Designed miniproteins, single chains. Designs and how they scored, part 50

Each design is a single chain, and the fold is of that chain. pLDDT is the mean over its residues in the fold that is shown.

## One batch from the design tools (miniprotein)

Design m1730
Fold by ESMFold2-Fast:
Structure m1730 (fold): chain A 66 residues (1-66)
Amino acid sequence: MIQQAIAAAQARDTQSAISYLQQIINANHPYSDILQGIVRQIQRGDDRSIAVALAGLQSLQRDIAA
């Protein structure tokens, strides 16, 4: 699911990216607090905030070997 959120964010499909991240958060994932921060960046909707969110998701994916 993180990979799907990354793909959606790269495509500038912010709604799908947020939807995937909210599904992960709702599943009470260990990283839900970090993911909530990333959702807030995507919700801002500017290119800089989306780039920050994407970098965070990619870093998290590397760290958890998902």
Scores: mean pLDDT 76

Design m1731
Fold by ESMFold2-Fast:
Structure m1731 (fold): chain A 77 residues (1-77)
Amino acid sequence: MEDQERAYKVGKEAVESGDLKYLGEFAAKSSPGEAESAYLTAAAYLGKVVPASTESLSEEDAKIANETGERAKEEVE
């Protein structure tokens, strides 16, 4: 879906540019699903474990996404 495509792009670009503030700002203005997708994508590019499927998050992947999101939120603040 369009929202997942945006989340993927934002997460990737944020990590590649080192601009976690942009990731946090996007997540704050996004739906919960978009925010999770963006955080998960960022976690993948930071070398974290990611799910084999992009359709659902395991407990481990959700934790990693939340940890990455917390770091991004600190950058925004």
Scores: mean pLDDT 61

Design m1732
Fold by ESMFold2-Fast:
Structure m1732 (fold): chain A 88 residues (1-88)
Amino acid sequence: MEEKRRKIEEIERKYREKVEELKREVEEEEREFREEYERAKEELRDAPEEVKEKLEREFERRRVAFEVAEKLRLIGLEIDKELELKKV
């Protein structure tokens, strides 16, 4: 029983660390993406309105894609954790 408890605690810690790592990675990727967007927006400041609107739409599309990717990666970690816990 004590051995099973230690294995569960080890798995719980492992996945807590993976979730925190993923969260930091996504946060950094989103920050870099926002910085690139702001840079592109400044470079295109004098561009036609149509081009500026296309940039804004592309930014919004990619922002949504980042949110979906983070959610899917978190679900993947939750599934992996449950599968490892089932083996204990």
Scores: mean pLDDT 83

Design m1733
Fold by ESMFold2-Fast:
Parts: sequence; C-alpha cells; structure tokens
Structure m1733 (fold): chain A 78 residues (1-78)
Amino acid sequence: SHMEEAKKYIEEAKKLIEKLEEMVENKAPKEEIFKVMREILELMRKAGELADLSNPEFMKEFEELEKRLQEIIDKVNA
C-alpha cells in the first residue's frame, strides 16, 4: 500500500538522519553533510507524497524527523 511505502521511506530517512548526526559530531566535510541532507529531504518528500491520510503516528514521526533535521542544520550553520 502507499502507506507502507511511505513508512519505508521514513525508516530510511531516520537511518540517514542518525548517520548525519554522527557525521556532524565527527566534523565531516560540509559537502558530505549536504549530500546526505539532500538524500534525507528526497526520502521525506517521497513519504509525504504517498501519505495522504491523517495517520497520527506517521505525522508524529514525520514531524520528529523534521525537527531533528532542523537541529542538525542549525548546528552546522552555527
């Protein structure tokens, strides 16, 4: 189903966010950080396109990933 596919993209995005957090702590080059960030944004866009229904658990997880990504962006630009 579209929702199961959306959940798969969210799971992949979550794994990449964990990798991105580790890369920032290890002072990886900004070029590598931006590359992974773009991959995360693409996965989240795909998930959002498929998840038309108001699933509260999905929305909560999506919002949490957006928050985590924003925190990383703020930290990199500090």
Scores: mean pLDDT 82

Design m1734
Fold by ESMFold2-Fast:
Structure m1734 (fold): chain A 70 residues (1-70)
Amino acid sequence: MKSKVEEIKEKARKEIIEALKNAPTDQEALDRVGEIAAKAFKELQKYVSREEANLIVIKVVNEAFKEYEK
């Protein structure tokens, strides 16, 4: 089974893609992505350092945007 960190990453990635796909405007999509990222950042800090959580969130956001652009 994947770690809790990996579960949080996968959930955040999926939610970001859904926000990008379903938001009525680009601004609303970005606002939703920001909320998802902030939530994931707080949850990740239970398992990793603040610095590591920030890097993980940045990576997840970038990966989700790349997946959406396909």
Scores: mean pLDDT 81

Design m1735
Fold by ESMFold2-Fast:
Structure m1735 (fold): chain A 78 residues (1-78)
Amino acid sequence: MKYLTPEERAVLRALAESGGEATIDELAEKLGMPRDKVEAAVDSLVERGLVEKIESDKPVYRLTERGRRVLAELEAEE
């Protein structure tokens, strides 16, 4: 399995805590991270199939089933 950056791990956790879906702005506010860092982490997670982008006038990012499993495995490691 590819290792996740701390930022990618934080985004996955924040999405799970937000009911599985959030906007970039909501994630940036919740994590206290610059928007550009959140966008980079989310884009990487979408490319890896751990998050999906729901296209709308206000794009929402959703945890995939695989993303939820990966997060559960990472939380079990700690």
Scores: mean pLDDT 79

Design m1736
Fold by ESMFold2-Fast:
Structure m1736 (fold): chain A 63 residues (1-63)
Amino acid sequence: MEEKIKKIKEVAKKYGNSEPKLVTVDEEFDGARTRKTVYVFKPSPSLSEEEMVKLNEEIAKII
């Protein structure tokens, strides 16, 4: 778990952010709907919507 948090912070630094924001999201996985807490980066004025999607995808691969 701590290793994943460290990797998430490294991804954040790559996009100019030093800290991810922890949020709760509703997701469906393999036909089962569930509510889970994930790390999501707070929108930055320097990030486009496409960059935010890529950032969240990289975090999802770590989690």
Scores: mean pLDDT 61

Design m1737
Fold by ESMFold2-Fast:
Structure m1737 (fold): chain A 72 residues (1-72)
Amino acid sequence: MKVVINARKSNAIGYAPIVEALGGTIISFNDTQLIADIPDDRVALLPQALRTRSGIDATMTTSGDTTTITEI
């Protein structure tokens, strides 16, 4: 599944280790946004992984084949 991560307080590349830990592949990134492909069954683990590993609070929304994570 395509995942778009919008970083607000952190550099977007800082999400890369969490994406890779979930079996994801990074497609592209810049300072504020990281785009990755993560297995569908692993995408649901993203909010917990962000909170427990990085202390990041984020919202998650899914539309079609794309999940958007937005840092709070």
Scores: mean pLDDT 80

Design m1738
Fold by ESMFold2-Fast:
Structure m1738 (fold): chain A 86 residues (1-86)
Amino acid sequence: APSLQELVDRYEALLQELGELLRQVSRVDPEGAQRLLDRVREVVRRSSDRLGALYRQNASDEELKAALEEAIAELEALAAEARALL
């Protein structure tokens, strides 16, 4: 199973990849890029809120990993959608 640090690194790498993909999509489909960006922002907002709440509740590493894995899966799906538009 991945470590908590490996999941954090993957989450950050995905956000960097999504930024580049959305910049490319915006050159061909500005409205599609904006819709994807709004969805990425919503995933980031929800995951940040959830992780912050779990941290304040002294949640286990397993709970933090589960929250990160869920966010990563959503971001990977959005990256796949962005690539399909290129």
Scores: mean pLDDT 88

Design m1739
Fold by ESMFold2-Fast:
Structure m1739 (fold): chain A 72 residues (1-72)
Amino acid sequence: SELEEELARLPSPFDRVALRLKHVIKEKKIKNYNKLLGKLMLARSFYLSGDKENADLFLKEVEKEIDKAEKE
């Protein structure tokens, strides 16, 4: 729950991606959600350190998996 609260406090687009991830997890539409949460937290760490290039890279990987799950 603390992890969910931390993700909800992140600015756009992190807040929207976290919400979408929570939705697909709740509907059991995605496997490997722990791996995706790990990538999202890694993207957050890069963002907070000012490394926007790596933050964007990992965030887009998470978005791609969510998009795939949502289209089914």
Scores: mean pLDDT 74

Design m1740
Fold by ESMFold2-Fast:
Structure m1740 (fold): chain A 59 residues (1-59)
Amino acid sequence: ANELVRKAEDLVSESLSPETLKSAKDLYLEAANLYDENGDHHGAFVSFMRAQLLEKLLQ
């Protein structure tokens, strides 16, 4: 979960292209699912919200 969040942050810091933002969004969504499966509902919520912010930038 934390590794996926870091990877998403690295992608966004290097490029703001639509393709990069989509990849980062997918990584945050995957991290949110892993946090939720492990009972970390706070980590899941934060990761999900990050994905939602990136999706708004893609619209």
Scores: mean pLDDT 79

Design m1741
Fold by ESMFold2-Fast:
Formats: sequence, structure tokens, C-alpha cells
Structure m1741 (fold): chain A 65 residues (1-65)
Amino acid sequence: SARAEADRRLLALLPSVAGVDEATAQALRDTFGGEIPDDAEELTRVPGIDAARAEAILRAHAALA
């Protein structure tokens, strides 16, 4: 689906798009698998992701969808 494709692309681009380091990007992938939530509070459950990074991730996700 278009949503699943956007999720996959976002996960591959996380370090360059959201300013998230590789360790934090890997933690996000491990926490949510291949599916990125569209809720900032869920994203902030991952160590290394604050509110600003969660918003950046959601904006990047919206641009890919």
C-alpha cells in the first residue's frame, strides 16, 4: 500500500531527513518494525527522540505519503 511504502522509505531516510543518528534510527525501526506511527507521543517513547525530532519525522512521513 502507499502507506506501507511511505513507512519503508521514511525508515531508510531517517538519519538524513530527521537529523536522527543511526543508533536512534535503529531503535525506532526495532520498536515499531516497518510501521511508523503518526502520533508524536508514540515516537517519543524511543530513546533519543524528543518532541522536535518526532515532529520532524512526522513531517517527513507526511511528505512521502
Scores: mean pLDDT 71

Design m1742
Fold by ESMFold2-Fast:
Structure m1742 (fold): chain A 65 residues (1-65)
Amino acid sequence: GATVATVTQDFSAGNAALLSLQVGDQVEITKTAAETGIEGLVQATSLSSGATGLVPASLLKVVAG
């Protein structure tokens, strides 16, 4: 199943490959750092906007159900 995480700090993307996020946003992690091939970057989709991009994993906290 997909991993859902909450954004813990505001992030402004300076690159088109990166996803801009605000604290409190929820994202679905679609690819882990191992799958992206870039250490510390995951691919995620915003649950509010549907936008997909790369996000630093350090900004994300996995939501415990």
Scores: mean pLDDT 77

Design m1743
Fold by ESMFold2-Fast:
Structure m1743 (fold): chain A 79 residues (1-79)
Amino acid sequence: SSDTQNSLMTTLSTQVNSTDLSSMDIDQQTRVGNAIGTAVTSTTDPSTQTDLNLRQQSLQDVDNDPLISQYRDQVLSLQ
């Protein structure tokens, strides 16, 4: 049901907020980002959508970190 879906999205939102995004590797960050994107599209609760969008923004801010950018460039250089 929609209520169950919104409850699950709220739980996911809480888990993402409690996770140290700066300690995630690029693969984990990509998976979390994709999960948040799907959750935002799937939820019908505007408050949950807003919260998930803010968390996605935080993930993007971490993804712009110089150390993470350096790691990404290193991985790409192996291709």
Scores: mean pLDDT 57

Design m1744
Fold by ESMFold2-Fast:
Parts: sequence; C-alpha cells; structure tokens
Structure m1744 (fold): chain A 57 residues (1-57)
Amino acid sequence: MSPEEREKRIEEAAKLIQEAHKKQNPDREPISLESAKAIAEDAGIDAVIEAAEKVLK
C-alpha cells in the first residue's frame, strides 16, 4: 500500500467520522478534521470506516 493511498484512506475515514458525529450530535460542536484523522489512525482505518458507516445508515 502506497503512502499516498494510506493518506487518502485516513482522510476518507476522518470525513466519515465527522459526518457520523454530526448525525449523532447535531447540537454539539463538530469534530475537526485533524481530530478525526487522529481517531482514524489510532483506532485503525477499517474499523473506523465500518463504525461510521453503521452510524450513517
């Protein structure tokens, strides 16, 4: 897996985290992109995408 591909996947996961957070917490401050990227890297990209998609459905 290339570094660019990994970076794109982290960014996609981060955006899904932001959308999931907004859907669950519409009245709260949104998560920043930097914080969402950190969450994706810490928890694992695949696990984060799966969890966020579950929330968004």
Scores: mean pLDDT 76

Design m1745
Fold by ESMFold2-Fast:
Structure m1745 (fold): chain A 108 residues (1-108)
Amino acid sequence: MIIHKVTIKATVADPEALLARLSALPFAGPAVRVTMRDGREATVIPFEIEREKSSVRGHFEIYADGTVVVTALVEAESRELAEEQIEELVRLLESLGATVESVEVEEL
């Protein structure tokens, strides 16, 4: 079993449109507004994607300025499957109009 902690940093031109698109995903939970440690207000959307041999659990943080941060735990039977799930998250964000700036992966 492989566990990766993933942090994706992205930007979006229209944060309200991204928020609506993310909230419509079948694996997304209810959006909540939170005050972050730096004092900024963000909308946080939890998500959970379960597959036969992998799972991805985390949240999207969408800021009014167009900053997007995704934090997730990726659990898979193999490193190849874990890497595939991370690539799928990146592609999902890009398909919804975000520009991915960095992906940080930590093996646990």
Scores: mean pLDDT 85

Design m1746
Fold by ESMFold2-Fast:
Structure m1746 (fold): chain A 115 residues (1-115)
Amino acid sequence: AEAAIERIRRAVELAARERKRVLLVLHSDAPAARREAEAAAREARAAGADVVLTLAASELPLLAEAAAHLDRGRRPADIARAQEAIYRVLRELAPGLFEEALRAGHLALLVFGAA
């Protein structure tokens, strides 16, 4: 848990402070979601992303709300709720830096639910 929090903070800092192109990929524990996340990570690296961080929602207790929404499936409403939940967590983990990274266009988020 602690190691995953530090990975997230560092990724946001790289986007906000060092203007690196960072992709955060959050997925459910479902095998299909993991495969889609791995494919998206490869695509992002091929497209020139500087840092790609892939996280299972179960890796962080703070992501429990996002994990619950992703476990409901890949419906647009479930994905939107998961995205809002993770944005709240990112604002708490990296106050100011997360908003700076989003405004600069250097931080992107993808979420994948259970199939």
Scores: mean pLDDT 77

Design m1747
Fold by ESMFold2-Fast:
Structure m1747 (fold): chain A 61 residues (1-61)
Amino acid sequence: MEEEAVERAAREAAEEALATGKADLVGLVQKSMEELGLPVTEELIRRAEELALRLIIEAQS
């Protein structure tokens, strides 16, 4: 459940970054995590940010 929610936050952050050109990926990830009711911890933010970066790279390929 938590892993699925982290992946959802990462996907939403990546989609918003790609759609808007926003460079604040950490802020986008934190916002998505808060909206999903996830604990906003440094470890979870980092994990979601790494996943979002991978999704952005994949979309650019």
Scores: mean pLDDT 78

Design m1748
Fold by ESMFold2-Fast:
Structure m1748 (fold): chain A 57 residues (1-57)
Amino acid sequence: LDEETERRLLRIASSDALTEEEKARLVEALLQDPNASVAELHALVPGVPRGTLSRLL
């Protein structure tokens, strides 16, 4: 993993705005596709506000 992707993963893992299930889905998605868009990631966790995801990424 590149440094930017590791930083994003750490932000997601450390966020108190996400449930453990939401964190697991986002981490798995980014590990499979580090270039996944905010829209693609939001589709996996529709309960999370898009603005929150944008700020974490």
Scores: mean pLDDT 80

Design m1749
Fold by ESMFold2-Fast:
Structure m1749 (fold): chain A 68 residues (1-68)
Amino acid sequence: MSLREVASFDEVRELLAADPEYSRFADADLGAVEVEEAVLSVLGGTGPRLEYAREVIEAVDAVLAKAE
């Protein structure tokens, strides 16, 4: 997923901060994560940056699903 589906990164950060499982990602630069995931995905690589970006995106998806 790209972060394009969210109304704003600030709104998503508030949802992350409120969730005890995902609050660690509340300080993430969501725009940078979206760009890094897109770039690293094109490179076809694996590594800690891509894993981190995917983990943040998964957390965003999870909190949005919980919020309805």
Scores: mean pLDDT 68

Design m1750
Fold by ESMFold2-Fast:
Structure m1750 (fold): chain A 68 residues (1-68)
Amino acid sequence: MAERTKQEILERARELLERLSRTHDWDTVLELFSDFADRQLAESDLPEETRRELMEELTEILRETREA
């Protein structure tokens, strides 16, 4: 189920950003989060539409974390 995989990746992304934001500067957070996102997209067999949605959601989570 593509939607389930997307939700699992989004949950992991939120957990990762919460942990990184508490202990690292923003430049390091961006580097580690970008590596995480690239790896998840490369390793997942998600449909193109779901990959696009995932990228949009990941970008929004990153933006929200920076603004908080």
Scores: mean pLDDT 78

Design m1751
Fold by ESMFold2-Fast:
Structure m1751 (fold): chain A 81 residues (1-81)
Amino acid sequence: MLEEEAERLAEEAFREGERAREEGEKSGKPVEGEMSGGVAVLAGGVALALARRGHPEAGVEVGRAGVEAGRRGAESGGVAG
């Protein structure tokens, strides 16, 4: 169950990272979008690696952080100068 949750969160982190990049591009802040998206994608990759190496609980925590980073990046690209 935790392994599946970590994989799901990693997938969400990848999606939110892509969204952060797109919103950054639309708002004229492509660098901020790329940085937030990059953090989300990196966290997603780490979450998958942790889950597959028998550390699914740590994978879930890292995956959640990645999703949050991506979402904040999308919000910042749209609103926060």
Scores: mean pLDDT 75

Design m1752
Fold by ESMFold2-Fast:
Structure m1752 (fold): chain A 95 residues (1-95)
Amino acid sequence: TTVTVTVDVTVTNRGSEDLKNAKVHAVAFDANGVKVGEGVSDPFDIPAGGTKTVSVTLDVTGAPGDYEVVGEVIDENGNPITGGIYVSSQTVTVT
């Protein structure tokens, strides 16, 4: 079964510089840690010290159950941004 889910991810920029043209890359894992889906957000900007909620849509393929969604912030070239950037994780339920 494949379901489309939209996850709201809170990104906090605790760095000293504005974050521009970044995206959230979200990956869904099943209870065994197997990747079952992924998605990338639209581009967004966060000023230094700012917080933004970013929506990511992904297709999850698996049995009914709970899936962990882990987000990372990537730059315009797809490289991870980790210094001073914090991203919330979420659980999504497939019924």
Scores: mean pLDDT 76

Design m1753
Fold by ESMFold2-Fast:
Structure m1753 (fold): chain A 68 residues (1-68)
Amino acid sequence: GAAEERAKKAAELMLEDLKKRGELARKLLGANVKVTAEVVGPTTVLVTVEVDGDVTQHLVDAENMPQV
C-alpha cells in the first residue's frame, strides 16, 4: 500500500544520503564507515551504522510519526 511505498522510498533516500556522508567521513578521517538500510516490516525501517566496528542501530517506525 501507500505506507509501504513511502517507507521503501524513505529508506532508499536515507541510505543514499548516509552513503555520501560516509564516503566523505572516510576520506577526511580515514575511518571505516558502513551504512545499511532495510525495510523490516510494513512501515518499519532499520538503519545500521558501523564506524570502526562500533555498531549503532536506528529503528524508524511510521506508526509513531506525528504526520500523515
Scores: mean pLDDT 65

Design m1754
Fold by ESMFold2-Fast:
Formats: C-alpha cells, structure tokens, sequence
Structure m1754 (fold): chain A 95 residues (1-95)
C-alpha cells in the first residue's frame, strides 16, 4: 500500500514537528536535522523510510524519556494517518 502525494506531504509535516522537538531537547542537532529536511523531498520513498528510522533511533539514544515520548506520539500519529487517511487522527497517549 502506497501513500498518495497529499498523505506523504502530511507525513512530512509531522516529521518537521518531530525534528522541532528534537532540536528543543538537543539544540546541537539543529544543523544536522535542517540538512536532512532540505534533502528529504529529493529522496526516494525507500531513502525517506530509512531516514525516518535513523531519526527515531537517534531520538531514542540522545533524548530523555519525556522528549522521546513526544516524538513517539508524532510518529504513531503519522502511522495512523497513513492507514486511516480519511479519519481524524486520535489522541495518541504514550505508555
């Protein structure tokens, strides 16, 4: 199942929000994440998927639990939206 262009754009907006939270928790990541965001629209779907996975792993390793939970919620919202594009995204509560 492939996302439409509109769905991909909304997922991209959620990734931007996740990156903002990462910069809030770790300001030293700003340049790295801004470079990734500038390259992201030029990436293939496979490269974008891999980049998202790397960002999540980085967030898990460098952020505290509270900030990581915020990132986790955003990613779960993106996942829900990808599976249910015509439904409003529910409030996702971390563990």
Amino acid sequence: MELSEEQREKVFKLLKEAFKIMVEGRPELKSELEELLSKFPKMSTKEQELAIGKVMLKAFEVLDDEKFKEIYVIIKQAEYYAMNPNEPVPEIVPW
Scores: mean pLDDT 70

Design m1755
Fold by ESMFold2-Fast:
Structure m1755 (fold): chain A 73 residues (1-73)
Amino acid sequence: MTKEEEDIKYFEELAKDYIEQLKVAKKNMSKEEIDEAYERFKKRLDELVKKHNSPRVKEIAEKAYKEIDEIKK
């Protein structure tokens, strides 16, 4: 497995973990705490998108952003 493939897999798992964390957090955390977690999550994904400059990484990030926006609502 190449470094790029490993990084993409890590990114996919990271995005999935963040989405699941936000779903759980919505039950126990205030809206303000969820908003802060969302901003940290988004910043981390944006960093990975810039680092890899890959259409696949960008697609994964865009899908994750849509899912977290739905959870935030």
Scores: mean pLDDT 74

Design m1756
Fold by ESMFold2-Fast:
Structure m1756 (fold): chain A 80 residues (1-80)
Amino acid sequence: STADRLRAQIDELEARIERVEKLVEEKNGSPLVRQMVEDARAALEEARALLDAGGDPFQVNLWLIVAGAGVTAAERALEK
């Protein structure tokens, strides 16, 4: 179902964000990178809350796009 697919995407992004949060601490990431990770986390939690409330799948997907963009940018910034 659409909900199951969105839930799987949330779980995948959660794992990526947790990994990046750890890398920010280990690599002493800049304030900008920390903010990118915090923004990605906030977007993921909005997506989760909407999905759990049975909200619009389109709106859930928009928050997942925001979270994905943020975590991808943070991952790139933390690459050597």
Scores: mean pLDDT 88

Design m1757
Fold by ESMFold2-Fast:
Structure m1757 (fold): chain A 62 residues (1-62)
Amino acid sequence: LEEKALKGGIRGAKKSGLSTEEGRSLGYVALKEGKDAAIKKGIAGGRASKEQAEIAAEEGAK
């Protein structure tokens, strides 16, 4: 499950131009804390756009 979330986040990152490390992190947070929490963390501090964070979180949550 966690491996799948990390790979999902990476796929979302590649689709949206986000870094692989940030994609992995957002996918993991989406699995553990939910998609909304992952989106908030991605946007916080300008790490990702809303769209990038949503794509990574959605792929990680699958």
Scores: mean pLDDT 73

Design m1758
Fold by ESMFold2-Fast:
Structure m1758 (fold): chain A 113 residues (1-113)
Amino acid sequence: MLTPEETRELLKIMIEIVEIKGKNVEAARIVRDFLEGKVAATPGEADRYGRALREVARSVLEILDNETEDELIKLINEAYKKLFGKVLTPEQAKETIERIRELAERLLAAFDR
């Protein structure tokens, strides 16, 4: 089970991936601003965040399903270097891809109402 800190780190990677790919960049900005505490936690803003989070999760799953393994490893390393100043081994990148997939699937399931 992911800790809140691990979930936050994976969300940052997901945002970076969709921004690099130029897909649903507005939803990525909404999620980023909420994670950075730039938005008040009102019911209306929480609802906006939830919708943006679903769209980011959906876009990430589409990217994961439509790119080659080599392109995904490159994309993860680009995001990780930008966010954390680190480069992952291919094995670590693959593990990160699977963790991102699991989180994105859980986010979509949580908003199935």
Scores: mean pLDDT 79

Design m1759
Fold by ESMFold2-Fast:
Order: C-alpha cells, then sequence, then structure tokens
Structure m1759 (fold): chain A 64 residues (1-64)
C-alpha cells in the first residue's frame, strides 16, 4: 500500500524518460549504457510501455 505513490512517481519519471528517447533524432552506441540502465529500471517497475520503447531505442542505437 505505502509504495503506490512511489510507484506512480517512478512510472511518471520513466514515462518522461521514454518521451525524451522518442524525441531523440539520433541514437548512437554511446547511448546504449544509459538506455540499458533505464530499461532495467522500467522492468523493475513493471512499466511495459517504457520497456518496449527502451528496447526499440537500444536496437536502433545498435543499428546506428
Amino acid sequence: MKKKLEEDIDLGLMRMAVGVVKASSRLTKEDIPSLEKHLKKAEEMGDEEAVEVLRRAIEEAKAA
């Protein structure tokens, strides 16, 4: 129960990070470690939307 507010805040922050990734015009290999860190946090929070976006961003960064 006490973690509901903390989860809502963390989900909000993760969705903001997802928005920043979507706004990025170019992702490079240098961005991969940061994206992987965000992906792990999204997985820990159970944010499937953030996980999908971050996985795609990592794939795009690897392809660049």
Scores: mean pLDDT 67

Design m1760
Fold by ESMFold2-Fast:
Structure m1760 (fold): chain A 85 residues (1-85)
Amino acid sequence: SPAERAGQDMVDRARELIAQGKSPEEILGELLQYLALMAMEGASTEELQAMQRVVNAIYQGYQDGLSSEEMVARAEEELRRFVEE
């Protein structure tokens, strides 16, 4: 679905930022900027919900003191749960 694709794109962007050596703060900041851009470009409510679930999972991981890799793993799990709904 478009929502699954949008959520997966967000996860893939997070993984690419980790590959570039970005910190958790930098990853979170860049994903929030991308989410805002997609909202401005007219992404659907369902696409924005999938993307927000990924970003929220990363944010919660950041608040819990997780590493970048752990934050993205949590986001992948949250997206999987969303798609299975």
Scores: mean pLDDT 84

Design m1761
Fold by ESMFold2-Fast:
Structure m1761 (fold): chain A 79 residues (1-79)
Amino acid sequence: MSISELVEKLKQALAAKDAATMTVLLGELLERLKENPEEVEDKEATIELLKQVKALLEEAGDEKGAKYAEENIEILESL
């Protein structure tokens, strides 16, 4: 799955407030970003999306998902 496809699915999961799906997608995105961070087309928009996802996961008590979101944000901000 491409980074753009993962981002699109993450937007859909956020709209549905599906914490479990967001956490799975964030884990997959994290692995892709560690290997191919240059595949991100819009870094700023992706960071903003990830901040929204992190906030929802923190409110839901999903510590694993929130940690994955933060790690994704840190990689993108380091670019």
Scores: mean pLDDT 84

Design m1762
Fold by ESMFold2-Fast:
Structure m1762 (fold): chain A 74 residues (1-74)
Amino acid sequence: MSEEELLKQKKKELEEEIEELEKLKKKLEEQAEEAKRKTAEDERRGQIEADIYLALAYMYESIKKRIEENKKKL
């Protein structure tokens, strides 16, 4: 395998990982918005939804950071 083929393969792997992370980010954004809406509807349920929203926000920031790090490698 040539050096050029190895670089092309690594670039493809990074692009695929970025695409998967972007999809996860979008799903987390959708879930966070849903949890935020539910928090407003029921005071007792709102606490549980707020905890879920906070957990999703932490996951989102982690994924966002990983996407940024992978993009720097491209």
Scores: mean pLDDT 71

Design m1763
Fold by ESMFold2-Fast:
Structure m1763 (fold): chain A 101 residues (1-101)
Amino acid sequence: MLTKVTLRAPYKPLKPDAKAEDASENKAAELVLSKVIASKEEVELEESPETKIKGRYLEDGYIEVEVIGPPEKARELAESAKKYFEKVAGAEVEVEEEELE
């Protein structure tokens, strides 16, 4: 079974020069976040054949990141992204988890 973890937070950049290198040790979800923040476009990354990360900027000033993969891997990537997102957004990150087929 795959798991989808969705992260959402309002984005207000704390520092205009914040770098992806300030992100945690798992860089895949953080790279997606960094690209969404920089471009305000949808970004999709396949971390592995079973693990997909999608980020998007919502018009209401929210950023959403979805991690889809095996439950353990999806949760690890989502936790990494959440910690990075909380530092960048300066706000609590909303997390939703659902099991897929």
Scores: mean pLDDT 68

Design m1764
Fold by ESMFold2-Fast:
Structure m1764 (fold): chain A 90 residues (1-90)
Amino acid sequence: ELEESAELAEEAARLLEESIPKVDKEYQEKARELAERLRELARRIEEGDRSAIEEAARVLREGATLMRQNGLDEVAAELEEAARRLEEAA
C-alpha cells in the first residue's frame, strides 16, 4: 500500500530529525541529509512512484547505521524495522 509506505517513510524521517541533536556534531549534517532524502522519497511514494520504496529502505538502513555509530541503538532498531517493512512492500 503506497499510503502506508509513504507514512512509514515520513515517520522515519521525523525520528531521524528528532535524533539529530543527540548525534555527534560531525555526523549531524549527514543525518539531516538522510532525513531530507526520506521526506523527498515519501512524497514520491505518495505520488505513486513505487521505485522510491526500495530507495527509502536503503536510506533507512544507512540512517540506522549512522544512529548505531552514535550509540542510538533504539533509534537504529526502529529505522531498521521501518526499512524491513518497506522492503516487504517493494
Scores: mean pLDDT 85

Design m1765
Fold by ESMFold2-Fast:
Structure m1765 (fold): chain A 78 residues (1-78)
Amino acid sequence: EEVEKARELYEKNKDKLTPAQRATLEGLIEAGLPLEYALSKHGILAAVVIPKETNDREAARELAERQAQAIDKVLEKK
């Protein structure tokens, strides 16, 4: 199920997450929301809720990848 998949992915990557990111992902997983994920170059997990109306998993995955890229840019910029 989606919650179990999200939990497993979170557990595998939680050591690379900040406490704030960890709390946010835990909240989303506990809420049982359908999510897509992407991992940043710096090991930070990005999660995006799949819209109920469109149920477009590919668009959500692309958005998660863009969020991961944005995280990388923030971490690389001073």
Scores: mean pLDDT 68

